# Designed miniproteins, single chains, continued (3): the designs that were tried, part 22

Each design is a single chain, and the fold is of that chain. pLDDT is the mean over its residues in the fold that is shown.

## One batch from the design tools (miniprotein)

Design m8783
Fold by ESMFold2-Fast:
Structure m8783 (fold): chain A 68 residues (1-68)
Amino acid sequence: SMSLQEVLDKLLEQAKEEGDEKSVKAIEELKKLSLEEIEKIAKEIAKKRGTPVPETIAERVLTVLSEK
């Protein structure tokens, strides 16, 4: 399984390669948050949307990024 740092670094590299400055900024903001904070935010978003709670770190990160 991928760690939070590995997920964020991979997404950041992809965003930089695509020239997506908005995604780069959003991912850099997420790097300031702990794994527990990201999990809490992702669960709150899932509950609000009525979607399944994200179980993997990657799914949690993508859920939080989808609100931006």
Scores: mean pLDDT 82

Design m8784
Fold by ESMFold2-Fast:
Structure m8784 (fold): chain A 92 residues (1-92)
Amino acid sequence: MTEEVAEEMRKNTLEEAPKVIEEAEALLRELEAQPPSPRNQELIERLRELIERAEEILKRAKEAKTPEEIFDAEVELSLVQMELSIVKLEAA
């Protein structure tokens, strides 16, 4: 049971993390195309941090050997997804 749940979580993280990176990179390109402003610079810096965190999470999920490591990666991805949603709202 525990190993099956952990492998399903890993699969989800491996599928979702690349999507988060792609969405963040798309929004980053849109903001970089706009006239420079303090707001846009703050959002750009937050997006770059989210991309870096998502890439690290993806690497950790691939390398994870224990259910705990897999669970930690999934939780951290959920936090990154929530922050990306906030950045998208602030960019609108």
Scores: mean pLDDT 86

Design m8785
Fold by ESMFold2-Fast:
Structure m8785 (fold): chain A 62 residues (1-62)
Amino acid sequence: MEEKIEKIYEEMKKLSVDELAERTGLPKEVVEKLKNGEISKEEQDAFLRDVARRLALEEELK
């Protein structure tokens, strides 16, 4: 589980704003603010890890 979460997290960090918005289901504007540092780096990282964990869990429970 942790390995899968870390992999998803790394992939998400490499995604464009458009791709990340589509994968997370968030509005593009919100994702852009998140990636551009409108939110603190710690909060941004915690949020991305939380989303990655949820995505990993969803894949496991399919």
Scores: mean pLDDT 68

Design m8786
Fold by ESMFold2-Fast:
Structure m8786 (fold): chain A 56 residues (1-56)
Amino acid sequence: SELRKELLRAIGEVLRAIGDVIDAELRGDKKELEEAKKKLEEAKKKFEEVASKVPG
């Protein structure tokens, strides 16, 4: 279903964003860390929006 595809994409975006945050922390790059944290918050918000469409 389309909703399942959206949910899987949203999960994938969150996981990638977490990886980007970890990588930026390990490199000590403050600018990349700030950008990665912002992308993680955006990915989390999108995941919550998609998850809210799942039938109870």
Scores: mean pLDDT 84

Design m8787
Fold by ESMFold2-Fast:
Structure m8787 (fold): chain A 84 residues (1-84)
Amino acid sequence: MEEKRKEFLEKANLKQKAILLETDAAIYYMEAAVLRKELERLVKEGKITPEQAAEINRRIDELVAKADQLTAEAKKLYEEYKKK
């Protein structure tokens, strides 16, 4: 009886962890989108140097990379959830 209960809780925990990772990834994607929109505005208004634009683009790339990594981890946990 306890073994089946542990398997159920472990499977439920995998799904919960996957959802939390997907939520964190969504937050980083939103932060990247906001920075990208602000960068476009600053470039159009001539309020930013090419060097500053490159710095912001680097930060956007870092946020997207982090979000992609969290999404990949969530996918692996979801695949483990389906196999159990």
Scores: mean pLDDT 82

Design m8788
Fold by ESMFold2-Fast:
Structure m8788 (fold): chain A 87 residues (1-87)
Amino acid sequence: SSAKKKLEETIAKLEKLVEKTKDPEAKKALEEAVGILKEAAGTSNVSKLVGHILRLIGLILDNEKNPEVVKALEEALDALMQYLRSL
C-alpha cells in the first residue's frame, strides 16, 4: 500500500537524518524513533500499533524543546498513523 511505502520511506529518511545529526541527544531521540517505526512496520496488530504510536508521542513530549527533532518525530507519527489507517 502507499501508506506502507510512506512508512518505509520515512524510516529511510530518519536513518539518513541520524547519520547527519551530530548532537548526541538529538541523535539518540531519532535512533529511538527509527526503532519504534521498524517494530511498527513488522506488525499489522492494531493494538500493538497503538502502543507504538503512544511510545512515539512520549518521545515527542520528551524532546519538545528541540524543534528539529520534534518536526522529524511529527513526520514519523504522521507516517505511522497513515499506516494504521491503511489496515
Scores: mean pLDDT 86

Design m8789
Fold by ESMFold2-Fast:
Structure m8789 (fold): chain A 60 residues (1-60)
Amino acid sequence: SAEEEAERIRRDFEELADRYSQLVKAQTEDPEEAEKLAEETRRFYRNLGDVVAEAVRMLS
């Protein structure tokens, strides 16, 4: 169903948010900047996941 697909998309983007935020944090030498960039990365992917999931729900 569209609802199940939307939920899967949200989960996939949450996994991407976790993976890339950890990568950004590990690759950033300044601790304060690392935390800031990691949070911005998490927010970006979570928001993108919500937008894509909602689009799929509306078009289905």
Scores: mean pLDDT 84

Design m8790
Fold by ESMFold2-Fast:
Structure m8790 (fold): chain A 69 residues (1-69)
Amino acid sequence: AIKYIEKAIEAIKKGDIAEALEYLRKALSDPELSEEAKEYILKAAGALINGDFEKAIEYLEKALEIEKK
C-alpha cells in the first residue's frame, strides 16, 4: 500500500487527479492495509473529489505514517 499512497501524493502535486484516484483505489485493494490507514485514504479521496488537494495530501501523509509504523 505504501508505494501507491506515495504515487497518489505525487500525482496530486502534478495535478493528475484521475491518476491519484487510481493509485488510491490500488492502495485500498491491498489486503494488508490497516483499517485506520484505509479510513484516511477514504477521507483523502473525498477531499480530492471536493478539490481540497492540501487536505487530501494531509490525510495521505497520515495514512503513510500509520502504514510505516
Scores: mean pLDDT 82

Design m8791
Fold by ESMFold2-Fast:
Structure m8791 (fold): chain A 83 residues (1-83)
Amino acid sequence: MELEILIGMVRIVAGVAITILEKEGKLEKAEELRELTDKLVEALEAKDFETALKLLDEMAEKVPEAKKLLDLVKKRVKELEEE
């Protein structure tokens, strides 16, 4: 349940970030973010939290405008890693 909620949160946050990029006409970056989101979801489903945190940092670097939302997801991933 907790992991499913986190994956849902990731999809929502990524959707917001992708929409921001598309609104700014940055379609190529929006596509890169979709690919990173898919990899992030796969890492979370595999419980590979180290890879998930690395992917979140990469996403924040590509979309600084979404950094605060991505930081909230990162905090939740760290909480699940620590139980």
Scores: mean pLDDT 79

Design m8792
Fold by ESMFold2-Fast:
Structure m8792 (fold): chain A 64 residues (1-64)
Amino acid sequence: MKFSEEEIEEFAERVAEHLKKNGLEDKAEYYKEEVKKYLRAGDVASAVGVVIRAVGDAEDKRLA
């Protein structure tokens, strides 16, 4: 499957917005670029893994 650059950018922006809302502004750009990297390669499984890790980091920060 191939995603358009616009679709990749939009999805990555949504991930970054979620992280910023959960106090991970410093990591938001890092996770955004990692998601874009894997989606551009067509590696959906790795992109999903990055999102799961980002959400976990956000939850851990909220609970700490």
Scores: mean pLDDT 76

Design m8793
Fold by ESMFold2-Fast:
Order: sequence, then structure tokens, then C-alpha cells
Structure m8793 (fold): chain A 80 residues (1-80)
Amino acid sequence: SEREDRLRGVAEANKILNDYKYNKDKEAFEQKAVEALRRMTPAGREAFREALKNGLIISEKKTEEEVDAYIERLEARAAA
């Protein structure tokens, strides 16, 4: 269901963010995010994107604009 897809998107984003918080491996973080985006439904991707954005604003102390631009680059890599 769409609801289950959204919940999976949020859970996957939180998993990737928690791994990055403790290991600080930017390359692994980006690779996991790109792979997750490729596997998800549109509803899952939307929820994943929002959860990832909220986490990165807090952890990286960046503006929403900077985080949106960064996530758009990850989405472009997933689409390629």
C-alpha cells in the first residue's frame, strides 16, 4: 500500500542517517541513498526525501536550500 511504502521510505532514511551519524562515511551514505531511491515507489521516494532532508538540516547545520540542492543531486544520480 502507499502508506506502507511511505513508512518504508521514512525507515530507510532514518537507517541511512543513523549509520552516517556514527561512521561519518559520506561516500557510503550517498551510495546507500542513491540505491534506496532506485528501489522505491514514488510514494516511498517522497517520504524518504522528506525524512532525509529533515535529518540533514539538523545534522549538517545547513539551510533548507543547501539540503534541497544536495538531495536533488542524489536523485539525479539515482535517475541515471
Scores: mean pLDDT 84

Design m8794
Fold by ESMFold2-Fast:
Structure m8794 (fold): chain A 81 residues (1-81)
Amino acid sequence: SLSVPELIGLVLRIIGAILDAELALKKGEGLEEALKRMEELLKELEEALEIAKKTDPEFAKLLEKALKRLKEAIERVKKAL
């Protein structure tokens, strides 16, 4: 079972990955590496969200916001490749 500290840690890792992706987009460098990290986090986030929906509805709302932002960042990087 995913604990609250583990869910917070996941959200922080996602924020970091999105910021790295924004820097990669500005520089035109590291886009493939940024995409790979975000796609790995997307899989982890989708699994975490399915668990959170059943166990912690407040964290599920936070994870849904993170999911939307992560998907938007992935699409921007894909268009730049």
Scores: mean pLDDT 85

Design m8795
Fold by ESMFold2-Fast:
Structure m8795 (fold): chain A 79 residues (1-79)
Amino acid sequence: SMAEEKLKEIEKLDEEAKKLLEQNTKENREKAIEKEIEASLLAMELAIDIIIEANKRGVDPIKLTEEVIRDPSLVKEIL
């Protein structure tokens, strides 16, 4: 699903940012920030999708989001 693809891309971007920061140069910090911004935007889109799905199911969107934060693999069961 698109949600699983977004989750994998977020994880990939976070790992790439972490790897860049191992050398801790100004250039690597700027590149790491760009990757984290992209990951954050994807995470926000995913959060909106979760809220929409929670509303369709008649469940609390905050509680559903908290469950996904605790276990991100649940995104595939929800979306």
Scores: mean pLDDT 82

Design m8796
Fold by ESMFold2-Fast:
Structure m8796 (fold): chain A 72 residues (1-72)
Amino acid sequence: LEALAEALRARGAGIAAELEREGLPEEAARIRALVEEAAAALAAGDLEKARELLEEADALLREAGEELRARR
């Protein structure tokens, strides 16, 4: 689970960096926080909490995508 947590952190950091480049630094910070908490929960074996946090991150990414489309 720790190896998966590290992989999740790395992927989350990449997504957050992309959002920051697109001009969404607040959303990037929120994604980093959610992914870090999910990775910590996963490393602790709390799969239910990790899933809930990842679902929240997914919802934020969908909203960020809509925001970027609306901005042109």
Scores: mean pLDDT 79

Design m8797
Fold by ESMFold2-Fast:
Structure m8797 (fold): chain A 66 residues (1-66)
Amino acid sequence: AAAQAERNAALDERSTRIAKLSGPPARKAFAEGKSNDEISLTALRALEKAGLVDEQGREDIALLEK
């Protein structure tokens, strides 16, 4: 019973942290007139610096930097 609640709390904290770290950099890049690819790269780079990217996020960074 406790393990499921603990996992859900950890996922909620992670999701909140991802939103706080990726959202503002993406909005700033959009306001600066960056392309969609540059906006996405900016958000993913912020998450990478925080250690919050998964394997898909690392692949997306590599593709967008190409």
Scores: mean pLDDT 70

Design m8798
Fold by ESMFold2-Fast:
Structure m8798 (fold): chain A 77 residues (1-77)
Amino acid sequence: MESLEDLEAKVEEQSRRRLQIMLGETKEKIENEMTDPSEAENAKKAYEHEVKREEEISTELRKEQLDALKEAVQKAL
């Protein structure tokens, strides 16, 4: 059976995986639409920078939600 810590890790991993899939598809689309290699590289770098910032913010918010869930479970016990 999954422990509370395993559940927390699983939820965080699922959220991160879905985000990476969606962002990966967008990045691939940008690469395919950019015919100039130099423009494609600049677009990739800008996109990766923005993605990393968005993931950091998302991870922090997800952690707060998971911490709240963990506290609720602890109080219910």
Scores: mean pLDDT 64

Design m8799
Fold by ESMFold2-Fast:
Structure m8799 (fold): chain A 66 residues (1-66)
Amino acid sequence: GSMKEKLIEEAERLGKEGLRALSKGDYDTAIEKFEEALKLAEEAGDKELAEGFRKALQAVRDTKEA
């Protein structure tokens, strides 16, 4: 429905912002954006999108702690 579409669009927007932050080495902003994107993807029930953001978050956190 319209609400799910809006959640997915916002999650994708946040995901793109997270990728831009990551490309600049801004890991804290990337984590914040991917956490918000994951929450919206889960609320939308988009399991594939949520799994993508979950993996992105893990990769960024692992890189920041290295």
Scores: mean pLDDT 86

Design m8800
Fold by ESMFold2-Fast:
Structure m8800 (fold): chain A 64 residues (1-64)
Amino acid sequence: ADAYYNRGLVREALGDLDGAAADYAEALRLDPGHEPARESFGRLLREHGGHPGVRDALRRFREA
């Protein structure tokens, strides 16, 4: 979980919002109690929920 979360942070900092969303969703799939990933994914959804990859990551997370 931590490895996905850390990669998601780097990707978000580089402007790869689609990749960041996918990594945060995967971190939460592996560890639903991962508070930092929950906070980062929630922030990304609030600020960038219109991005196709962010919406896709949320949909895939909900379906999993």
Scores: mean pLDDT 77

Design m8802
Fold by ESMFold2-Fast:
Structure m8802 (fold): chain A 66 residues (1-66)
Amino acid sequence: GAEVALSAEQQAVLAELLKIVSEVEAQTADGDDAGKAALLRQRADEAEKQGKLDLAAYLRKAADSY
């Protein structure tokens, strides 16, 4: 099949991504797509500065979806 297995490291990155997305959604109104995107990009920049490049990439993709 076309299944994907994630490493423990990849699962940790996804868990952190979901936590950040949930925090951004809780801090913004449902119709504030621009605000959600801006906060996700700020979090991505912080992740990149910390060397968390995979997390930063996922956060930018999430921001671009708004």
Scores: mean pLDDT 78

Design m8803
Fold by ESMFold2-Fast:
Structure m8803 (fold): chain A 91 residues (1-91)
Amino acid sequence: SIHEKILEKVDEVMKEVDAKLKANPKDKELLEANIALGSLELHIRTFILLNASPEEILKVIEKALEGNKDNPLATKALEKLIEEIKKIIEE
């Protein structure tokens, strides 16, 4: 399903940030990015349970991007996630 593909992309992005944090456990920016992505994952899972459209899920991620502008690592991760989900929607 499209929701399953979205969750797979969220998991991939989170694993990349988690791996970087494990290599640099004292990096505050990586820790803040990891926390932001974890909170976003919970919101995405909730929206999927409520049968939200992929477009509504994309808006949730875009709002998270706006809220994390001061964190370059979170911004990069969220921009990548937005691009990957747009590709899934266009299939």
Scores: mean pLDDT 84

Design m8804
Fold by ESMFold2-Fast:
Structure m8804 (fold): chain A 90 residues (1-90)
Amino acid sequence: MELISEEEARAAGEEVAALPPEEARRVAERLRELFLRAAELSSDPELAERIREAAERFAEAAEAGDAEAAAEAAVELARALNEARKLELE
């Protein structure tokens, strides 16, 4: 499975934050639930916490319409998810 690129993560974060506020909240809430579930499945407590923190910051930034903060949170989330995947692959 391909790792998430930081460029794609940033673009996705900016795109979600650019949605109308109600839609941004809905998307952010669903993504937050998905990523929190991924954190629960992580065997590394440090990575699990990083995923939770990044997911929460992403949701907050997207709901606020802060494209820069949403992009930064999305990149950190992608980094944490990629590290978790690398631990499962070798």
Scores: mean pLDDT 76

Design m8805
Fold by ESMFold2-Fast:
Structure m8805 (fold): chain A 82 residues (1-82)
Amino acid sequence: MEELKEKLREMVEELLEKAEEVETEEREKVEIVVEAAKEALKKLEEGKFEEAFEIVAEGIAKALGLSPEEVEKQLARIKEQL
């Protein structure tokens, strides 16, 4: 389980880096991503990795304004890294 927590933390960091690569002109979008990451990290500390995974995926999808198809691609990518 510790190994899974480490991988999930790495995914959270990678997704935050991806969000930073987009233009920061939409400040509110960036804040949504940051809040999602913080909430996910709290869930990881509680041992709730499934909830942490969902929070990160949904938060970033909302912040980036991704289509349903793109959301599914991001979720699949994250699951493959687990």
Scores: mean pLDDT 65

Design m8806
Fold by ESMFold2-Fast:
Structure m8806 (fold): chain A 68 residues (1-68)
Amino acid sequence: SNAERLRELHAEYSADPRYEAELVGDDTLRIRSTAGVSRLIGTALRIIGDYPDLEVSIEGDEIIVRAK
């Protein structure tokens, strides 16, 4: 399910010290870079490629991933 995919992404990015990841309910994941904003576009594109069923956007200094 998309909720399981969000939990997988949360576990992945929470384990990486370059990122902070937060699950908001069952349908939204927020990812912030601790290593600078410039990497967010590359990270968002990787998530889009790996999880095409998820909606990915960049909002300010955060990546927002939503279940469709």
Scores: mean pLDDT 81

Design m8807
Fold by ESMFold2-Fast:
Structure m8807 (fold): chain A 80 residues (1-80)
Amino acid sequence: MKVTVVLSDGSKKTVEVSEEASPEEILAKALSLLSTDQVNSLTAEAIEKAIKEIEELLKKGVKEITIKVDEKTGSLTVSG
């Protein structure tokens, strides 16, 4: 499946992940596209919420996931 990360500057990066990847593995792959400073801006609550949202999208059979990063609030928005 495809995972697209949308950065605060509006840039987009896409990676392929296994269709058998866990929600945690999908998020970890997406976060690997971010700088250390961008990852450090994220709250623990944002990470936990994103994992749950990815799990729900996988249950719906989505083939593409988009993760938007808001560095100002330390939040993640997940959509499929």
Scores: mean pLDDT 82

Design m8808
Fold by ESMFold2-Fast:
Structure m8808 (fold): chain A 95 residues (1-95)
Amino acid sequence: SKLEKLRNVAREAIAELQRLLAEHPDLPDEVKAGLERVIEIFQRIVDDPNATLEEIEAAFAEVKRIVHEVHHLLTDEQWEAVQRILARFEGALGE
């Protein structure tokens, strides 16, 4: 199902974001807090068996808002890595 695919991609996004945080311990505290909040949002998508597609779309809009707020604090390489993670979820959402 589309919802199960979205949960699987959310699990992958959590793992990749946790790896990014582990690889870059020197990231600004604002970036760390933002990405940890993004992980919490994806974790809620994984953990909520009753989440509707509309709720998941709204949650992903919040993820994009958080990421764009911290964009100016990321290097081009770090921003590209975050964008790739988000693009996978957005692609699954569009299927």
Scores: mean pLDDT 89

Design m8809
Fold by ESMFold2-Fast:
Structure m8809 (fold): chain A 95 residues (1-95)
Amino acid sequence: SAAERAAELAARGAEAAARGGAAEGARGAAGFAGGAIAAAGAALHARLAEGEEGGRRAAEGAEEGARRGAEEAGGEGARRAGELAAEAARRAAEG
């Protein structure tokens, strides 16, 4: 479904953001920013297309993606970056 697709896109964005947080320098910062923007964008699109329920599912997807990315990459930077991306997605979903 469109909601499942939006949740998957938000999850991938948050995973990328978490991995970016584990990396050092400009590449890490770019990965974090791109991932966070992708997660928030997916959540916003889901809300606009499918209302509050769609946005909520995308935000939940971002939280799951953030957890997976942080576990895979390891470290406090990955965890914080994932949390920030998930929060950005949640805020976008709430409008």
Scores: mean pLDDT 86

Design m8810
Fold by ESMFold2-Fast:
Structure m8810 (fold): chain A 95 residues (1-95)
Amino acid sequence: MFETEAGRLHLEGSALYLAGQTYYVLKDYEKAVKYYEEAIRHYERAAELGLAEAWRELADALLNLAEAYEKLGKLEEAEEARERAREAEARYEEA
């Protein structure tokens, strides 16, 4: 596969996102948060490089990060993640 930088970041982000979901199902919410945060960084970079679909995936990852924070009792961090998800959705609509 011939990859752009944005495409590579997107693929790496997707793999990290799946790892986050796996740990969430295993109820290892601290590891789920870690992998969701790594996925979010990759999706942010991919979106900034022009991959419009990465804004939507960023929003989805931020919503799952919020749910993991809620499981850890980190309600303020969960609300911050939900606000960031709303901003990412707005960026996707503009892209």
Scores: mean pLDDT 86

Design m8811
Fold by ESMFold2-Fast:
Structure m8811 (fold): chain A 71 residues (1-71)
Amino acid sequence: VDPREVAAAIAEMLVALGKVAYEKGDKETAQELFIEAARLAKESGDDELARYILETAKKYGLDVEKIEEVL
């Protein structure tokens, strides 16, 4: 198993959990999960995943600047 593939898979799970947190009204948890997802997306080298995370965060009104600091 490639560590980069594992990082991408975990990032995708964190995005899914962040969306669930946001839908429940827990914006703080959603923000933290998106930051962790972005960190793992950077480690994976998946630029498409990183862009998807930023676009989703922007759509949800999260702090995109804090997410970009990790990328």
Scores: mean pLDDT 85

Design m8812
Fold by ESMFold2-Fast:
Structure m8812 (fold): chain A 88 residues (1-88)
Amino acid sequence: MEEKKELLEEALRLTVEAMKAYDAGDYERAAELLEEAARLAEEAGDLAGAELLREAARLVRDPSASDSEIAAAMTAAALRLIGALLDL
């Protein structure tokens, strides 16, 4: 329980940092933070959260993706992580 909680809490923290990096125009940093958050979510056993985080990272790197699409993906990932934490 404790190890999974710590991994999910750190994944959520990194996701929030990724949102801030994206708002600052640091797209490379945002994508890196989302990939690290996905790795931690996967290690915690939240495969759905990891998938949403990897999708958000891919969209951040995709020059054809819109700001609204990227924001929606990051928000979906954050909400999933919050839900996983509340279920612990």
Scores: mean pLDDT 86

Design m8813
Fold by ESMFold2-Fast:
Structure m8813 (fold): chain A 70 residues (1-70)
Amino acid sequence: DVAARLARVDALGIEDPRLRTLARALVEHDALDLLNRTPLARLAEALDVSVATVSRFVRRLEAAGLIPPR
């Protein structure tokens, strides 16, 4: 259910607008699994954020049940 997953993303209160936009786009296109398939360093480079920021972001999505645990 895309609508329920989008509501869970919004409930996380992601502070970085680029990460929020990415999470919503990945949910809409059923591509959230790309976050588990892409190395954190590559995501950090592409988004121009720290690895720690991306790691925290991915862990929050895992905790919310939006992506499978690593």
Scores: mean pLDDT 78

Design m8814
Fold by ESMFold2-Fast:
Parts: structure tokens; C-alpha cells; sequence
Structure m8814 (fold): chain A 84 residues (1-84)
């Protein structure tokens, strides 16, 4: 079956050498409830980076190098309960 990624409920992107989260990076993952971005090299989170993650309940940004979070970076995280 060719799933459009819209049925994903959990995504582990930890230890993936990610350095930046761009606007719309996770667009279409409307069923995602958990996103693990821990232990990356993320320095910047752009405005609208998490746009469309309307079901996201937990976001793990721990053990990154974040120095800049743009205004509106967390816009649209309407279900978010836990941010680490």
C-alpha cells in the first residue's frame, strides 16, 4: 500500500545529524502524535517548521544546539502537551 505518510502516528528522527528545521518540513503529517528530534545538531527552528502537526502531543528537542527559534516556529501545534 502506498501510504501518503498522513497515517504516521510516531516518528523517530533522533541521532539523524539534523542541523535545521525549515518551514513546512513536516507538512502533511496530520496524524503524528509523537516526534523525536533529540540528539541532533539542530541550531535553528524556522517559522512554520511544525506547521500542520495539529495532532502532535509530544515533541522532543533535547540534546540539540538550538540558538535560534524564529517567531511562529511552534504555530499550529494545537494538541501539544509535552515539549522537552
Amino acid sequence: PYASQTDLTQLDLSNSNITRIREGEFAGLTSLTYLDLSNNQIQRIEAGAFKGLTSLQALDLSNNKITLIEEGAFEGLDSLKVLV
Scores: mean pLDDT 82

Design m8815
Fold by ESMFold2-Fast:
Structure m8815 (fold): chain A 80 residues (1-80)
Amino acid sequence: SRAEELRARADALVEAFERELERLVAEGASPAEIEALARRYAAELDALLDEALAAGDEETALELARRHAALHARVDALLA
């Protein structure tokens, strides 16, 4: 289904984000570089959220919004 497709794409984005975040942290990246990475992946999640909203899939849209919030919380916790 489209919902399964959107969730799979979101899972792949979160996995890619975590791998790239771990690499940047290991390389001693600046807070600005980490924030820039978060903005890139947040924008990709927002695009999937827009697709869910356009399809009228409120449940998938809420799940994607939750993943977006979790990504920001992850970065905030790391930079605290």
Scores: mean pLDDT 86

Design m8816
Fold by ESMFold2-Fast:
Structure m8816 (fold): chain A 58 residues (1-58)
Amino acid sequence: SEEELKERAERILEAAKNAKTPVQADVIRHEARRLLEQAPTDEVKKILEEAIKLAESI
């Protein structure tokens, strides 16, 4: 459901904020991409894009 996708996206974003290593960043990016493949709403896409940007900064 849409609510589940949003909750998963928020958890991925939180994990991205706490990621400290390149390996953790890789896991975050892979999980975010998997969720993007489910064609979420623009709101959820923005959350996932933010998580990816944070992971890329590591």
Scores: mean pLDDT 81

Design m8817
Fold by ESMFold2-Fast:
Structure m8817 (fold): chain A 58 residues (1-58)
Amino acid sequence: DELIAALSSPDPEVRRAAATQLAEIGDRAAEPALKEVLLNDPSGAVVDAAARALGTIL
């Protein structure tokens, strides 16, 4: 999935946008990738987006 791959982008704006879009779609296949972002991403804005996405999906 292109959005899941975008969560691994070196650009934090791309990662944030991907997490937000995955939240809108409700793609449960993104759960492991979003959890990795939540635990390992250095950007607080990306972590916040991933946390909101997980709250929507789960």
Scores: mean pLDDT 78

Design m8818
Fold by ESMFold2-Fast:
Structure m8818 (fold): chain A 116 residues (1-116)
Amino acid sequence: MEEKRERLLEEVRALVDAMRGSDTAAVFDFDENGELTELDIIGFDALEGRWVRMRIRPEGEEAEVTPLDTAEQLDAAYAEAKARIDSNPFLPDELKERIKAVLDEAYARGRAALAA
């Protein structure tokens, strides 16, 4: 259990570092056992030319894609993603702060893009 947890957290840290300076932030929602319940991605979809939110649930294997075409939509997605990070029972506080920092960067870029 602990070895799997350490490996998973190391992979999450590597992914968070890879997202730094990008137009993409991924929020990992884990249950208390370290099982991934949802992946919430907020970022720029270069193929569609727009900001999107993508929710992926491994158990359901369904991706929900929501366009973030308005400031209201982006603000709501950002607030919900932040709340999920803060309520996560598995992630250590240090990693929660790092994920929120990447999310803050993506949010700022999205808000600037929508204002243009």
Scores: mean pLDDT 77

Design m8819
Fold by ESMFold2-Fast:
Structure m8819 (fold): chain A 60 residues (1-60)
Amino acid sequence: LVGQTMRALEDFVPIDDRSLGLKKGQLVRVLRVLDEAWVLARSLETGEEGIVPRGFLEPV
């Protein structure tokens, strides 16, 4: 996971200022695994960083 490029499976609406909003098909790089449910990721489209649900991502 860490350092891996992953694709958003579904749109994700940010729940707070720490969350990264995603659109289906958007590519991100995983920076850190926080727990079983959440990762810290960077959007390859916008350069923004934030937490996203691990289950919303698939390897490319």
Scores: mean pLDDT 80

